Designed miniproteins, single chains, continued (3). Designs and how they scored, part 52

Each design is a single chain, and the fold is of that chain. pLDDT is the mean over its residues in the fold that is shown.

## One batch from the design tools (miniprotein)

Design m9800
Fold by ESMFold2-Fast:
Structure m9800 (fold): chain A 74 residues (1-74)
Amino acid sequence: MEGEKLLKEAEEIIAKTAELLSQSDLPRSFRLEVVQRLSAAKKRLIEAKKAGDIAGAQEALNEAKEVLEEVRRA
């Protein structure tokens, strides 16, 4: 199912970003913002999964990708 693939990809990106963040010496304010954004994305993803909302799952995935790229650039 398309939703399951989106959920798995988003979960993998969230996990990768959290791991990268834990290994980095980034400013505490930036780290807190990233953690909050990832938490919000994860919550949206869980709700999208329960509702079968593919668009919501795609939005959560896009947010997770944006956060990952911001952490990589910082």
Scores: mean pLDDT 78

Design m9801
Fold by ESMFold2-Fast:
Structure m9801 (fold): chain A 100 residues (1-100)
Amino acid sequence: SSADKLVEQLENLTIALMYEAQLALKRKLSKEEFKKLLEEGKKTLIAQISKVPGVSEEDLEFLEKVADEMIEILVNNYPDLKKAFEEVMKLKKKAIEEIK
């Protein structure tokens, strides 16, 4: 279903942002460098998702909004990723419930 595709893309987006956060911490990036990295990563991921069959313009706007909220959580808690990841996972769960 279109909802299943949207959930799949949201899962992939969440994993990608969390992975970038772990790499940024390992690289000892500043908060400013980390924010820029995540914002650039979001643009690349949304562009890739836009090519997935069954993803609408409204779906892309929803994913971008959720990604922006995830980036805010990650940046505000950086370099403390444990708390950030817990909040990101809660946001993901809430977003999946909204898609259902």
Scores: mean pLDDT 87

Design m9802
Fold by ESMFold2-Fast:
Structure m9802 (fold): chain A 70 residues (1-70)
Amino acid sequence: SPLLQELKEAVEAGDVDKAIELANSLPNDPATLLEAAKELAKLPADKAVEVAKQVKPLVKDLLINEGVVL
């Protein structure tokens, strides 16, 4: 998915605002959202928490499952 590639680039750049925008734009496909959550969980803990607070519930729940502590 082009959106998943952009999400990976935003995570590598540490761009929280872009990561939130892209995560909220992803289709509600379980495989796509799981890949996104795994990528977002690679962010530093403070940034991963900030993303988790601002993303749609399906992504937030997956981030918590990947070990992001709120």
Scores: mean pLDDT 85

Design m9803
Fold by ESMFold2-Fast:
Structure m9803 (fold): chain A 57 residues (1-57)
Amino acid sequence: AAEAARAAVEAAVAAAKTPEEAGRRSQDMGTYLVASGAASAEDAAAATREALARVGA
């Protein structure tokens, strides 16, 4: 679950062309994962933070 959430958020961030878009896409993906039951709120938040840190956003 945590690894799948991390991969999904990283893919969403990688598709972004700007740091602003990366932030929005990572939040949208995190919300989707929690709403669909694919990840906990804590796992989604951690994945978002790590993905954004790696791309400098």
Scores: mean pLDDT 75

Design m9804
Fold by ESMFold2-Fast:
Structure m9804 (fold): chain A 61 residues (1-61)
Amino acid sequence: DAALREAKLKALIKATNELMEVLPHDKAVEASKELAGRLQRAENPEEAEEIAKKTIEEAKK
């Protein structure tokens, strides 16, 4: 599904940008890699957004 693939990429890009802004570079890269793996399991755009939000919240701790 092209729409789902696009939603996953948008979620990854937005989350990575936010992580890079609030975390040290090494931590942001690590969190982005975990996010990319988790996003592969998302079955719809809403799920992709929830995964991204949760990953950002956990990384900020």
Scores: mean pLDDT 80

Design m9805
Fold by ESMFold2-Fast:
Structure m9805 (fold): chain A 75 residues (1-75)
Amino acid sequence: DSLEQVLAQIRAELARLEALALTGSSSQKPALLARAAALRKTLELLRRTSPPEFHPEIDALLARLAEIVATAEAR
């Protein structure tokens, strides 16, 4: 389904951002944070428009994104 494909793409982007947060240089931090902010807006929109059964998965992705941002901010 299209929603499952979108969630799979978001998971792939989160994995990329997580790798960048852990291994990237300080010069990449503004771009990472901008990408994270855009992804958060996408996830918040999906939560508002998706059936309730998808909310736990979307909430887990939002929590993971928050951890990635915290990791980037801490370095």
Scores: mean pLDDT 84

Design m9806
Fold by ESMFold2-Fast:
Structure m9806 (fold): chain A 105 residues (1-105)
Amino acid sequence: SVEEIIKETEKKVIELIFEYGGDTPLTLRAIFLIRSLAIQTIKAVKEALEQGNKEEAIRIVKLSGEAMKELIRYYGKELNIPQEKVDEMLKIVDEGTEKALKEIE
């Protein structure tokens, strides 16, 4: 399901942020924002699909993927996460976005 894909993408990103960002208040803030975005995305996508609006569901998934990548870039720099791990997280989001779009279509 789209919900399972978004949750798996979120989990993988959060695990990397925690591992490389450390146990700091800033890391916890990054994790909170990523979780909040994923929760909001799941709710919005489910609502659009329940209304039969696949076009809106696709739009939400794409915009949320871009927003998640921006959070990763911002907190990756602020937390001094190695660029290779930032790139890995960006790829995880892109792959999750592609899987979610295929599930909707």
Scores: mean pLDDT 91

Design m9807
Fold by ESMFold2-Fast:
Structure m9807 (fold): chain A 94 residues (1-94)
Amino acid sequence: DEEEKEKEREEFLKNADEIAEEYRKAGKEESAEFIEKAKELLENNDWETWEILVSGLLAEKVKEKATKAGKEEDVKNNSLLQEDIKKLEELKKK
C-alpha cells in the first residue's frame, strides 16, 4: 500500500518541526538535528536513506514514550532495589 507510505512521509514532514522542538526542550540537540536531516532527505526525494534514519529515531522515540508513560516510577524503584540487592549479596558473601 504505497498510498499509506506516502501518507507516513507527509505526516513525518508535518510533525518533524514539533519533534525537533521537543528534543531541543529536553536538551537533546543531536536528536533534533537528526530530525532536521531526515526532513531534508524527504525534500530531496532520498526516501531510502530517510527510511534507515527514521527507523532508528522512531524506535528511540517509542522507547522514550513507553518509559515515560508506563515505567517511570518502576525505573526509580528499580534503582533503589538494585542498590539494596547489591548490599544483600555483599553481606551474604561475608
Scores: mean pLDDT 61

Design m9808
Fold by ESMFold2-Fast:
Parts: sequence; structure tokens; C-alpha cells
Structure m9808 (fold): chain A 106 residues (1-106)
Amino acid sequence: MQKAAEEAYEKAKKLEPPEAAKLFGELVEKGFEAKHKGDEETAKKLFSSAYGVMQALYEKSPESVEAMEPYLEKAFKAGEEGDLEKAKEYIEKAVEAGIEAYEKAK
């Protein structure tokens, strides 16, 4: 879903890195919820939008994305195992790590 990623990227380019990280987390959490409900099309659209936000965040704050990576790996593993609560917990930790990395880089 190329268009969803492009629209999310343009929106995220206008955000400060902490706001972009929060938007990313919201989109991924909604994506996991949609997938858990069996709504694969909505999940794919939300994950594509999250990808666009991540691209914009990486351009402004690559250290944020690097700090988020280990938590994102754990979140997607938990989501694949059907543990929605654990997946959301790791996304929250990913967003926190991304914001902290940005603040330390100042």
C-alpha cells in the first residue's frame, strides 16, 4: 500500500522526532489490533503508514530508530505469537527509547 506510506511520510516530516515516534507507536499498535481481529487489509495499511513515519523519523533522528529496533523486534515476535498485550508493551518501550535517544543527542 504505497500511497498510505507516502501520506504518512509527508505528515511525519512536519513533526518533531518525539511526535513522530509517538505517531509510529500508535499506528503499529492499531495494526496489531487489526491483525488480532483478522482484519489483514487494515493491518497492512496501518503497518505501511508506520513505515512511512519511520522513514521520516530516520531522516531527522537516526539514533531514535536505532534505539527502537530491539524493542520493535520483540513487539513483532509477540504479535506473531498472538500476545497483543506484550506486543503493545514493547511498542511503548520502543517509543520511549526513541524519545530518550533523541533527547540525549541534543
Scores: mean pLDDT 87

Design m9809
Fold by ESMFold2-Fast:
Structure m9809 (fold): chain A 70 residues (1-70)
Amino acid sequence: MSLEEIKKELEKLDTDGDGRVSIDAAVELAKEYGVDPEEARELLTMADTDGDGKVRISTAATIIYILSQK
């Protein structure tokens, strides 16, 4: 599984077209890749600097990819 594949799947979840995805959507995708949903949510929440429940696709993809390699 590549970082680019995760990024493409997250782009499909970007309903607003703003290059960002909800933490909930990113966590559900992480679960599909066998990533611990609690660990994914923690790191994604830390990356949510605006506190709006959304993160950049590139940031979410990187977090999911790193966690999937554990």
Scores: mean pLDDT 80

Design m9810
Fold by ESMFold2-Fast:
Structure m9810 (fold): chain A 73 residues (1-73)
Amino acid sequence: AAPTARDLVEKAAIYFAKGDYETALRYVEEALRLAPKDPRVIAAVRGIADFAEQQGKTEVASRLRALADEAAA
C-alpha cells in the first residue's frame, strides 16, 4: 500500500524520537511532497519543530520550520 502523508509524518516523529534526525527530515520532506498544502501536515511538522527546539536541537527545528513555512506559502 502507498504511504499517506500522515503515515510519513508519523515515521518522522518515530525517527526523531530515536535521534535519527536525517531520516526524520527525509520523511517530513516526503510528506510535504505528497500533501504540499495540507494544513494538518504543516501543523504536524511545526509541532515536531517545536519539540526539536525544546530538546535543544535548534538547527533541526530551524530546518523543519523553514519547510513548513515554504509549504504554507
Scores: mean pLDDT 82

Design m9811
Fold by ESMFold2-Fast:
Structure m9811 (fold): chain A 107 residues (1-107)
Amino acid sequence: MDEPVVPTLILMKVDGEPKLILAGGLTKSELEELIKRGIIEDKGVKKLATKNGSPREVRVFEITEKGAAELAEELIERAEKEYGVEREEILEEMEKVYPLLYEAYKK
């Protein structure tokens, strides 16, 4: 789809510590739908230091393990539909790039 992605960080608490499970890749409409469904909670906009020293604004969200599993399934279905890639290949890539999201999906 031609809608621009929003700079985002989605964090899940693992052993009380916030861990990154997904960075970017979601449009405003997709984020609003996830909020409406109670999958993610909006934690507001934060300025992050970049490698080049210029701060950039990102939206930060918090997700539960159950919400992460639901998000993973939606990302898999979208990738199957948009790219025509087999589910097994999508899961292998998810395990490499977003291992905590993959673990939540497999529970």
Scores: mean pLDDT 76

Design m9812
Fold by ESMFold2-Fast:
Parts: C-alpha cells; sequence; structure tokens
Structure m9812 (fold): chain A 55 residues (1-55)
C-alpha cells in the first residue's frame, strides 16, 4: 500500500539523517562523503513528498 511504502521511506530517511549526523561529528570524514549522503537524503525526501501527494 502507499502507507506501507511511506512508512518504509520515513524509516530510511531517519536512518540516513542519523548517519549524516555521525559523519558531521567526525572532522576526519571527507566532505565528498557527507555531500553524497545529503544528496541521497534529498532524493528520499522527494520520494516521500511524491508518495504523500498520491494519498
Amino acid sequence: SLEERLARVDRLIAEVEEQIAELKSDPTVPKEQIDAAEAHLARLRAERDALREQL
């Protein structure tokens, strides 16, 4: 269902947000890796928004 797909995307967003917070707390992590994770998060948020508009 759309609700199940939305719940799955919401969980992935939370996981990626937590990962980005950890990466940002470590100054030895390359900026490129953080930027890639943030780009992935942006795509997940766009997918969530598209799913919400189908409801």
Scores: mean pLDDT 86

Design m9813
Fold by ESMFold2-Fast:
Structure m9813 (fold): chain A 95 residues (1-95)
Amino acid sequence: DRLAVMREHLEKARNTPDPAEAERHYLRALVAAVGGDEALLEEILALPPAERARRVAELLFEARLRLNPDAPEELKEAARAKLPEIAAEWVAALE
């Protein structure tokens, strides 16, 4: 169940004290939202920070479009809300 996988990874991200591990969980939730796999996650992580931030923005738009109208608004809002957090983490990685 894609929605259950998304919720699990978002919960793990919130409860993970390591910022890098939290980022991986946010990305896993996003990858699940677009119906991607581990190869997509590794593709994103291989990108330079500025390109990674752009790729995540693209995937967040895709996730919003791909989340079924029947999917809870809570998950759509969570996906939208995570864009600033994820972007901030990658901006910090540039330093």
Scores: mean pLDDT 65

Design m9814
Fold by ESMFold2-Fast:
Structure m9814 (fold): chain A 74 residues (1-74)
Amino acid sequence: SMEELLKKLLEDLMEKYKLSEEEKKRMFEIFNLALEDPEKALELAKEFVASIKDEEVRTYVGIFVQEVLEAIKS
């Protein structure tokens, strides 16, 4: 399914960029919220991306999160 594919891509991204357990948990919370309330999920995603201290990781995670949320939003 699309949800399974997106979850796998999210897990691969989190492993690649060595995200902390709190960051991983936050990403999954935002992903799950996007299926119920995409507007609120987008707001939380922006806050999450802004909290990432590494500029390169922030850029790549930001692009990924934006693409996934836009795909779910409709």
Scores: mean pLDDT 73

Design m9815
Fold by ESMFold2-Fast:
Structure m9815 (fold): chain A 81 residues (1-81)
Amino acid sequence: SIDERIDRLGKEAEELRKKAMQLSDPEVREKVLELIDEANALIARARHLRATGKMTDEEVQRLLDEAERLIKEAKELIEKS
């Protein structure tokens, strides 16, 4: 469900933030945190729009797809570090 996706992505973003804070390279850390902040903004927007009914499920899913892309990019940067 959409609610399950929101919760899952939120948890993934939180775990990645914790890992990012342990990175020794400040440039990589900054890039990862920027990606996580963007993803969290999209997740928060999706949650708000879901709660208010202002967008279709398809539109909310597109926001979550973008958040998932950003989370994946952040994860890959951490794994390369």
Scores: mean pLDDT 85

Design m9816
Fold by ESMFold2-Fast:
Structure m9816 (fold): chain A 90 residues (1-90)
Amino acid sequence: EQEAIDKIIEKLKELRTWAREQGLDEVAERLDQLIKAVEEMKKRKVPLETIYDIVKEGLDEIKRYVPPELQAKLDEFYEEMEKIVEELRK
């Protein structure tokens, strides 16, 4: 479970870097806040499924600040995170 949470944090950090490279400062700041929340939940031993649900909700809110032409990148990261969680469910 901890390994899957670490992979989610890594993917969120990659997305934050991408957002900064695109000049999406508001998106990057919101991703930074989401990363900190996930890191805190990991320290509190919150279940992976709960963390994943919170990450999905947070990303859905962040999508509102992303131009439509760039939203495909968020969908790609969402799919990658879903695969991480599905692997742990086995």
Scores: mean pLDDT 78

Design m9817
Fold by ESMFold2-Fast:
Structure m9817 (fold): chain A 70 residues (1-70)
Amino acid sequence: GSLIVLRNLGGKTVMTAFVVGEEEYKKALEARERAEELASQSPESLLEGMDLVLEMAGEIAKKYQEKLKK
């Protein structure tokens, strides 16, 4: 899959596209499947599933930001 990240470089917004590796893509799919299962059980479980997906997205973004620094 592909990850699109918006960056502010010297006051200019730059769209950077990354090809997510197969392992990272698989983990993202697994997190999504778990979120969908939780969403099917109750409204409260939906919020928990959304938090899991946001946390996973944050970790992926952080990893790519660190690679861009050096």
Scores: mean pLDDT 59

Design m9818
Fold by ESMFold2-Fast:
Structure m9818 (fold): chain A 83 residues (1-83)
Amino acid sequence: MKVTIDVGTTSVDIRDENGNLLYSSGTGVSPGLPDDAIASLQKLKPDEITLRFGRGALSVKDEIVAKLKKAFPDAEITVVIEE
């Protein structure tokens, strides 16, 4: 399964390859990847993960990549940065 994780300044959304919303943190959270987002991903068992970062979320990019590599060592992780 392919998933896309959109990391904003105050929210995180996870979508499948068809664009269906699988998880949302809602608004008002600090930049980062919540533990419940990791738990949702573990249920999905993704083979490919695309991480999309807005400019305001770049400070947490390396932390999120490391967290995902630890949780999903066999998944292909692609990082995309929006200008």
Scores: mean pLDDT 76

Design m9819
Fold by ESMFold2-Fast:
Structure m9819 (fold): chain A 81 residues (1-81)
Amino acid sequence: ALSAQQQEALTLLRVTLGEVRRHLAAGDEAAAREDVRKLAAYMREQGFDEALVEAVERAAELPAEEAARTLESLIQGIRAA
């Protein structure tokens, strides 16, 4: 079973991935990248697991399509725990 923080992280990652995909479908790379940056900042502020925060921060530095793939991988990793 997932911890409360893991479940919250999973929800945030899923919501952000949906926003990133929506902005990419509209051709808005800048908005898609900003969605990932905002998630990274929020997770750091709330004291989420350091390895997870660092992974989202690295995703924020990537092109939005690569960031989306990284968020999908993080979702899969949390679901597998």
Scores: mean pLDDT 87

Design m9820
Fold by ESMFold2-Fast:
Structure m9820 (fold): chain A 98 residues (1-98)
Amino acid sequence: MKLDAGQKAIARKIAELVGVSTSFVEEVFQRVADAVGDKLDIGGFMIHVYLEVHDILSGTREPSTSELQLVEALRAEDVDGAVAAALKIADYLIENKL
């Protein structure tokens, strides 16, 4: 599945929030989209991640273990680590229909 212009715009906002390259964030979410297929709305998932990362970085809430792993992997520009952490979050949302 190829990310559309709207999903790429969300990736840019995540990149700006974390202080990393837009192309890195696009690669992470392209790999997540390829892995989840039709099981999850990737655009909605990316918005969810943006809001959760924003809240964590602003100190308004404490992260879960998977969310902390995602934030640290994103800051490190670790594609494999970020994909693994994002997929754990995605699997939880798919199983719980959230």
Scores: mean pLDDT 84

Design m9821
Fold by ESMFold2-Fast:
Structure m9821 (fold): chain A 98 residues (1-98)
Amino acid sequence: EREALIERLRELARRLGYTEEQIERILARTHSLEELEDAVRGLESLLFVEEMHERIKNTSDEEEKERLTEEAIERLREAALEERERALKRLKELEELL
Protein backbone atom coordinates (compact mmCIF):
# COMPACT_ATOMS: atom_id res chain seq x y z
CA GLU A 1 0.00 0.00 0.00
CA ARG A 2 2.62 2.59 1.05
CA GLU A 3 4.97 1.48 -1.77
CA ALA A 4 2.11 1.84 -4.31
CA LEU A 5 1.36 5.38 -3.05
CA ILE A 6 5.07 6.32 -3.25
CA GLU A 7 5.21 5.04 -6.84
CA ARG A 8 1.98 6.91 -7.71
CA LEU A 9 3.41 10.12 -6.17
CA ARG A 10 6.64 9.75 -8.20
CA GLU A 11 4.63 9.14 -11.40
CA LEU A 12 2.37 12.19 -10.88
CA ALA A 13 5.23 14.50 -9.83
CA ARG A 14 7.33 13.50 -12.86
CA ARG A 15 4.37 14.17 -15.16
CA LEU A 16 4.07 17.64 -13.57
CA GLY A 17 7.78 18.33 -14.24
CA TYR A 18 9.10 17.95 -10.69
CA THR A 19 12.77 17.05 -10.32
CA GLU A 20 13.92 13.93 -8.43
CA GLU A 21 15.25 16.28 -5.70
CA GLN A 22 11.82 17.91 -5.32
CA ILE A 23 10.13 14.48 -5.23
CA GLU A 24 12.50 13.33 -2.45
CA ARG A 25 11.63 16.50 -0.47
CA ILE A 26 7.91 15.69 -0.78
CA LEU A 27 8.54 12.10 0.35
CA ALA A 28 10.67 13.30 3.30
CA ARG A 29 7.73 15.48 4.40
CA THR A 30 5.17 12.61 4.17
CA HIS A 31 5.84 10.66 7.39
CA SER A 32 2.45 8.90 7.59
CA LEU A 33 0.25 6.99 5.16
CA GLU A 34 -2.37 9.77 5.52
CA GLU A 35 0.17 12.47 4.58
CA LEU A 36 1.29 10.40 1.58
CA GLU A 37 -2.33 9.96 0.41
CA ASP A 38 -2.84 13.73 0.80
CA ALA A 39 0.27 14.46 -1.28
CA VAL A 40 -0.98 12.11 -4.04
CA ARG A 41 -4.41 13.82 -4.04
CA GLY A 42 -2.75 17.23 -4.27
CA LEU A 43 -0.62 16.20 -7.24
CA GLU A 44 -3.65 14.61 -8.96
CA SER A 45 -5.50 17.94 -8.60
CA LEU A 46 -2.53 19.86 -10.07
CA LEU A 47 -2.26 17.41 -12.98
CA PHE A 48 -6.01 17.79 -13.64
CA VAL A 49 -5.59 21.59 -13.77
CA GLU A 50 -2.58 21.29 -16.13
CA GLU A 51 -4.60 18.99 -18.44
CA MET A 52 -7.55 21.41 -18.35
CA HIS A 53 -5.24 24.36 -19.07
CA GLU A 54 -3.91 22.53 -22.16
CA ARG A 55 -7.49 21.83 -23.32
CA ILE A 56 -8.44 25.50 -22.79
CA LYS A 57 -5.37 26.63 -24.77
CA ASN A 58 -6.31 24.33 -27.69
CA THR A 59 -10.05 25.16 -27.69
CA SER A 60 -11.39 27.66 -30.26
CA ASP A 61 -14.96 27.64 -28.83
CA GLU A 62 -15.29 30.61 -26.44
CA GLU A 63 -18.22 29.06 -24.53
CA GLU A 64 -16.37 25.76 -24.00
CA LYS A 65 -13.23 27.73 -23.02
CA GLU A 66 -15.21 29.56 -20.30
CA ARG A 67 -16.70 26.28 -19.02
CA LEU A 68 -13.28 24.57 -18.82
CA THR A 69 -11.76 27.63 -17.11
CA GLU A 70 -14.52 27.66 -14.47
CA GLU A 71 -14.06 23.91 -13.89
CA ALA A 72 -10.29 24.36 -13.42
CA ILE A 73 -10.82 27.28 -10.99
CA GLU A 74 -13.36 25.25 -8.97
CA ARG A 75 -10.97 22.27 -8.77
CA LEU A 76 -8.12 24.51 -7.56
CA ARG A 77 -10.43 26.13 -5.02
CA GLU A 78 -11.50 22.71 -3.70
CA ALA A 79 -7.85 21.59 -3.38
CA ALA A 80 -6.99 24.82 -1.51
CA LEU A 81 -9.94 24.38 0.88
CA GLU A 82 -8.90 20.77 1.65
CA GLU A 83 -5.35 21.93 2.44
CA ARG A 84 -6.75 24.69 4.69
CA GLU A 85 -9.01 22.18 6.50
CA ARG A 86 -6.00 19.91 7.18
CA ALA A 87 -3.99 22.86 8.52
CA LEU A 88 -6.88 23.80 10.85
CA LYS A 89 -7.15 20.17 12.05
CA ARG A 90 -3.42 20.15 12.88
CA LEU A 91 -3.79 23.46 14.76
CA LYS A 92 -6.69 22.03 16.80
CA GLU A 93 -4.60 18.95 17.72
CA LEU A 94 -1.76 21.23 18.90
CA GLU A 95 -4.20 23.39 20.91
CA GLU A 96 -5.46 20.23 22.67
CA LEU A 97 -1.88 19.63 23.85
CA LEU A 98 -1.84 23.03 25.59
Scores: mean pLDDT 74

Design m9822
Fold by ESMFold2-Fast:
Structure m9822 (fold): chain A 97 residues (1-97)
Amino acid sequence: MTPEEEAKRIIERFEKNPESLTAAEYFDLAVALRVLGEDNEKILEYLEKAREIAGKFYPVEELLYNRVKREINYKNDPEGFEERRKKAMEELKKLLA
């Protein structure tokens, strides 16, 4: 079974009853949408729902959330994203000096 086939099965299974999903099932939906190349805004929505239900992110969920949010921020404000990246690099240089 390909990752794309598995992703489609997850979406079909869970989108029929979104009101009854667990935090883990919302995370599975976000991962499935990511595999299929769906809109980052929709992926972020499901990750936010997973966090609300669980009350926190687990490390793997936080990594995906931060990556998706960076891609959205870059698309909406590429210049501001580059300014924040440059600032982070300067902070890192201060820690290493």
Scores: mean pLDDT 73

Design m9823
Fold by ESMFold2-Fast:
Structure m9823 (fold): chain A 56 residues (1-56)
Amino acid sequence: SPLARELAVVEARILVLESEKDFMQSRGLLTSEQQEQIDKEIEELRKQAESLKKQV
C-alpha cells in the first residue's frame, strides 16, 4: 500500500539522521544546538512512523 511505502521512507530517513549524528559526534562537529535539532527531527519522524503503522 502507499502508506507502507511511506513508512519505509520515513524509517530510512530516521536511519540516515542517526548515522549523520553519529558521524558528526565522532568528528567533534556536533554542537549542543545541532544535537537538539537533530534529536527533535528524529522524534518527529518516529512519531510519523508510529502514526503510519496504525494506518497500514
Scores: mean pLDDT 84

Design m9824
Fold by ESMFold2-Fast:
Structure m9824 (fold): chain A 88 residues (1-88)
Amino acid sequence: SVEAKKDAMIAEITKLVNVINSTLSEKDKKELEELISKVLELVRQDKLDEADRLVEEFLEKASDELKGYVQLIWAELQAKMAEIKAES
């Protein structure tokens, strides 16, 4: 099901975030975790435009290091969502 594929994607992205967080400061970890948690919840609800806006707003305030990771995570998530939509 599409829901099961979304759950698998969320689990994979969560694992990626946990690996990235092992290299970040405590402040950056909290900011990244809070952003990605909200983004994944919006993606689960098919609110991709709202998720994109939230990512853009975060990137305006984030450090250069966090910007790189957030852009990477968002690109991966968009690619996985496009695959799920194509296979459904």
Scores: mean pLDDT 82

Design m9825
Fold by ESMFold2-Fast:
Structure m9825 (fold): chain A 94 residues (1-94)
Amino acid sequence: SSIGERVRELIRELNEALAAGAPEEEILRLVDELFRAGQEAVRAGDLESAELAGKALLQALSWADRRQWSPEYRARIRALVEEMARLLREALAK
């Protein structure tokens, strides 16, 4: 699906940005975009792509924790991880 392709593209961009040591603001922008794409995947019934988005968001949170990013940035990423997990649980219950 087009949303599945968008999710995979954003995961590639996020992984490249993390490997390159991109600024926190750039990583958060990609995390926000990936979260929105994940929400769209849930709405489209593309749960495989939504799960991939959730995993990538969790990896970004792990990275932020290991690199000791600002508490505000880590809190924002954590909130998106928790919301994505909630959406996936609700979708899988249907």
Scores: mean pLDDT 86

Design m9826
Fold by ESMFold2-Fast:
Structure m9826 (fold): chain A 81 residues (1-81)
Amino acid sequence: TVEEVLRRLKERILAATTAEEVVRLVEDAGVLVHTVSTDPEVLALAQEMVAIAQEALDAGRPLSAEEKERIAALLDEIIAL
């Protein structure tokens, strides 16, 4: 199910060691969300995940634990909707 795929992406994001890997994973989640939802609230949550990951990538640094936890929380919100 979509929910199972999003939970697996969450686990991979939390385990990821590079910003490049996190950006790829959140972009994959965003593509999946866009194929199943047109809800502006859901799409806004997906865009926030991408923005967090992209900020770290643009800064040339890995994501902090707090940034990864924020992305995980956003994924949990999407799954709950």
Scores: mean pLDDT 83

Design m9827
Fold by ESMFold2-Fast:
Structure m9827 (fold): chain A 65 residues (1-65)
Amino acid sequence: EAEKYKESGLLLAASILYIEEKKFEEAVKLYKEFKELNPDETIYDDYIKKLMKEKGASQEEIDKL
């Protein structure tokens, strides 16, 4: 599962970077791909939602996660 962990880490990092740049649609897309690879992982859900809200994402954009 080394490839799965590497891809997951890259998807999560890229999602965070897009949130920092206020590119919320792309960030949501990447985070959904992360969740597809890690369906049981919930620890980042609150963090990503909080970060998006702090960067000015609308509730509609956050709800797409």
Scores: mean pLDDT 78

Design m9828
Fold by ESMFold2-Fast:
Structure m9828 (fold): chain A 90 residues (1-90)
Amino acid sequence: MSTRESLIELVKKDKKFVDAVNKLVEKGLITPEEARKILEAVGAHILAGNDRELIKEITGITDEEFERIAKKLNAPSTDVTLIADTVLKY
């Protein structure tokens, strides 16, 4: 069973956030793969806090992928908390 599935399970308890991410996919603003990465990153943040290197190690998400997601969402930074806040503001 992948660690990624466990991370997504942690985020599933926040129904508003999951609904917001799914709505962005339905509108074509992000891909299903990018949506999955956002959920994994937020799940890893619950476990690791603001430890960027540990979040990258847990999720396998690269700095380039964080930059791409942040740019698509017009987020003010690649910080996981700011990406999540931007998702909720859409």
Scores: mean pLDDT 79

Design m9829
Fold by ESMFold2-Fast:
Structure m9829 (fold): chain A 61 residues (1-61)
Amino acid sequence: SEGLKLLEEYQKERRRILAEEFGVEDPEKVDERAALAAMTPEQRARVNARIDEKFAELGKK
């Protein structure tokens, strides 16, 4: 149960970060695979850093 909640929060944060990076209003409409494929190396580094930071915060609960 707790592991599933953490996974759901990780998925929400990942989608939110991608939506912000690409200017997508609805995070649920983000195609993560297409977004990752379209990223420049600079965008990918920035997105990965933000994801890692948020995942570390969530994991410290």
Scores: mean pLDDT 76

Design m9830
Fold by ESMFold2-Fast:
Structure m9830 (fold): chain A 72 residues (1-72)
Amino acid sequence: MSLEEKAKKYIKENFSEEEAKEIEKILKDVRNGTPISEAIAKIKEFAKKYKLSESKLTLALVIAHEIYKEVQ
C-alpha cells in the first residue's frame, strides 16, 4: 500500500467520516502547495471543532508531515 492509502486507512479507523473528510481536505491542500503554517492552522481548527485529544492531533500532524514530504 502507498503511504497515502495507509494514512487514509488510519484516518478511517480512528476518526468519524466527517473528521476524515476534513483531514483529507487539509492533506490535499498541502499537496497543492498550501504552506505548512496554514495547514497547521487548519488542523488546529479541526481539532477545536471536533474536540479531539492532543494525541489524535499529534498523530494527524505526523501523518500530514509524512505525506507532505512524499509529494514534494
Scores: mean pLDDT 65

Design m9831
Fold by ESMFold2-Fast:
Structure m9831 (fold): chain A 78 residues (1-78)
Amino acid sequence: SAVTRQEILTLFHLIAFGGEAYVLIRRYKKHGLPRADAIAEFDRIGRDILSSVHPAFRKRVRAYLDKVRADFLAQVDA
């Protein structure tokens, strides 16, 4: 389906939110929380974002969230 300007703006907001989730994960790690718990919280936030997006765009949003997740895991697993 065609992508509107509003849908593109939604994706940009999701990118900005990913940055906030990264800061949250780093805080969890600094407090000595298990890696699994930090990942579970990130995944919970991602699911909430995904459920709020129009069904037609969920596949694209999921792909983007998967990429963000992989990047953050690589940084957290230092």
Scores: mean pLDDT 66

Design m9832
Fold by ESMFold2-Fast:
Structure m9832 (fold): chain A 80 residues (1-80)
Amino acid sequence: MEAIAKQDAESAAQAKELLEKELDTLSPEEQELARKAIEEAEKAVEAAKAGDAEKALEHEIELALYLAELGIARAVRRRE
């Protein structure tokens, strides 16, 4: 469990870095979704540091949902 939680936390940290690098290319609405995703990624990392694998997973799920919403928003914008 500890090794899996660490891997998930590293994945969340990577997602945060990628979102931060892309923020300047996003619309204001997409930036809001990206900031929410970054916030959930930070919470997942902090939960993993505290040894709370279950809480880390909950924040990883929220991160994935915001990333999905961001992906849909970006796909809609590209069609305009």
Scores: mean pLDDT 75

Design m9833
Fold by ESMFold2-Fast:
Structure m9833 (fold): chain A 77 residues (1-77)
Amino acid sequence: MKILSVEELDIIEEALDAMFAQPTEEKQRELLKEWVEKGKLSPEEAEQLFNIVKASQARVAELRAEEAKRRLEELLG
């Protein structure tokens, strides 16, 4: 019910960038847990951010696979 402040929006953006920089899901989960323990995110916010990042990564992996396939076809054709 509270409108997010500019500072709270900056924290969410920083968390998203940090999660995309992590090499594994385990590291992403650990990062979110640490941010929740520090009071920067609520547990519900952390869960939603994790789900968004997972969905985004799956879609990016699909796009990258399609792009790599196209590039290989151009090199071989």
Scores: mean pLDDT 72

Design m9834
Fold by ESMFold2-Fast:
Structure m9834 (fold): chain A 90 residues (1-90)
Amino acid sequence: MEAAKEMMERIIRAMFAQDPEAARRTAEVAAETLSGEETGRTAREELGPAGEGMGEALKSILETHREHAEELARAMVEAMREAEAAARAA
């Protein structure tokens, strides 16, 4: 599980370095999907095909690591906040 969490954090930070707006939307959609609150709806509206691919990846992670889904969601949101703070400080 830790490897999957680290991978998602790295991806979010990399995306934030290229496009902070898209990275923030991606992290929010991923957190919502993992928490089960608005699965798929926001992804379809905001990210289009990219949201669909991310949804499949998140389903795979959830099937493997159901007990860690909430931790993964929190880690992704925190990584996004850290990247945003770093960008503002630069």
Scores: mean pLDDT 56

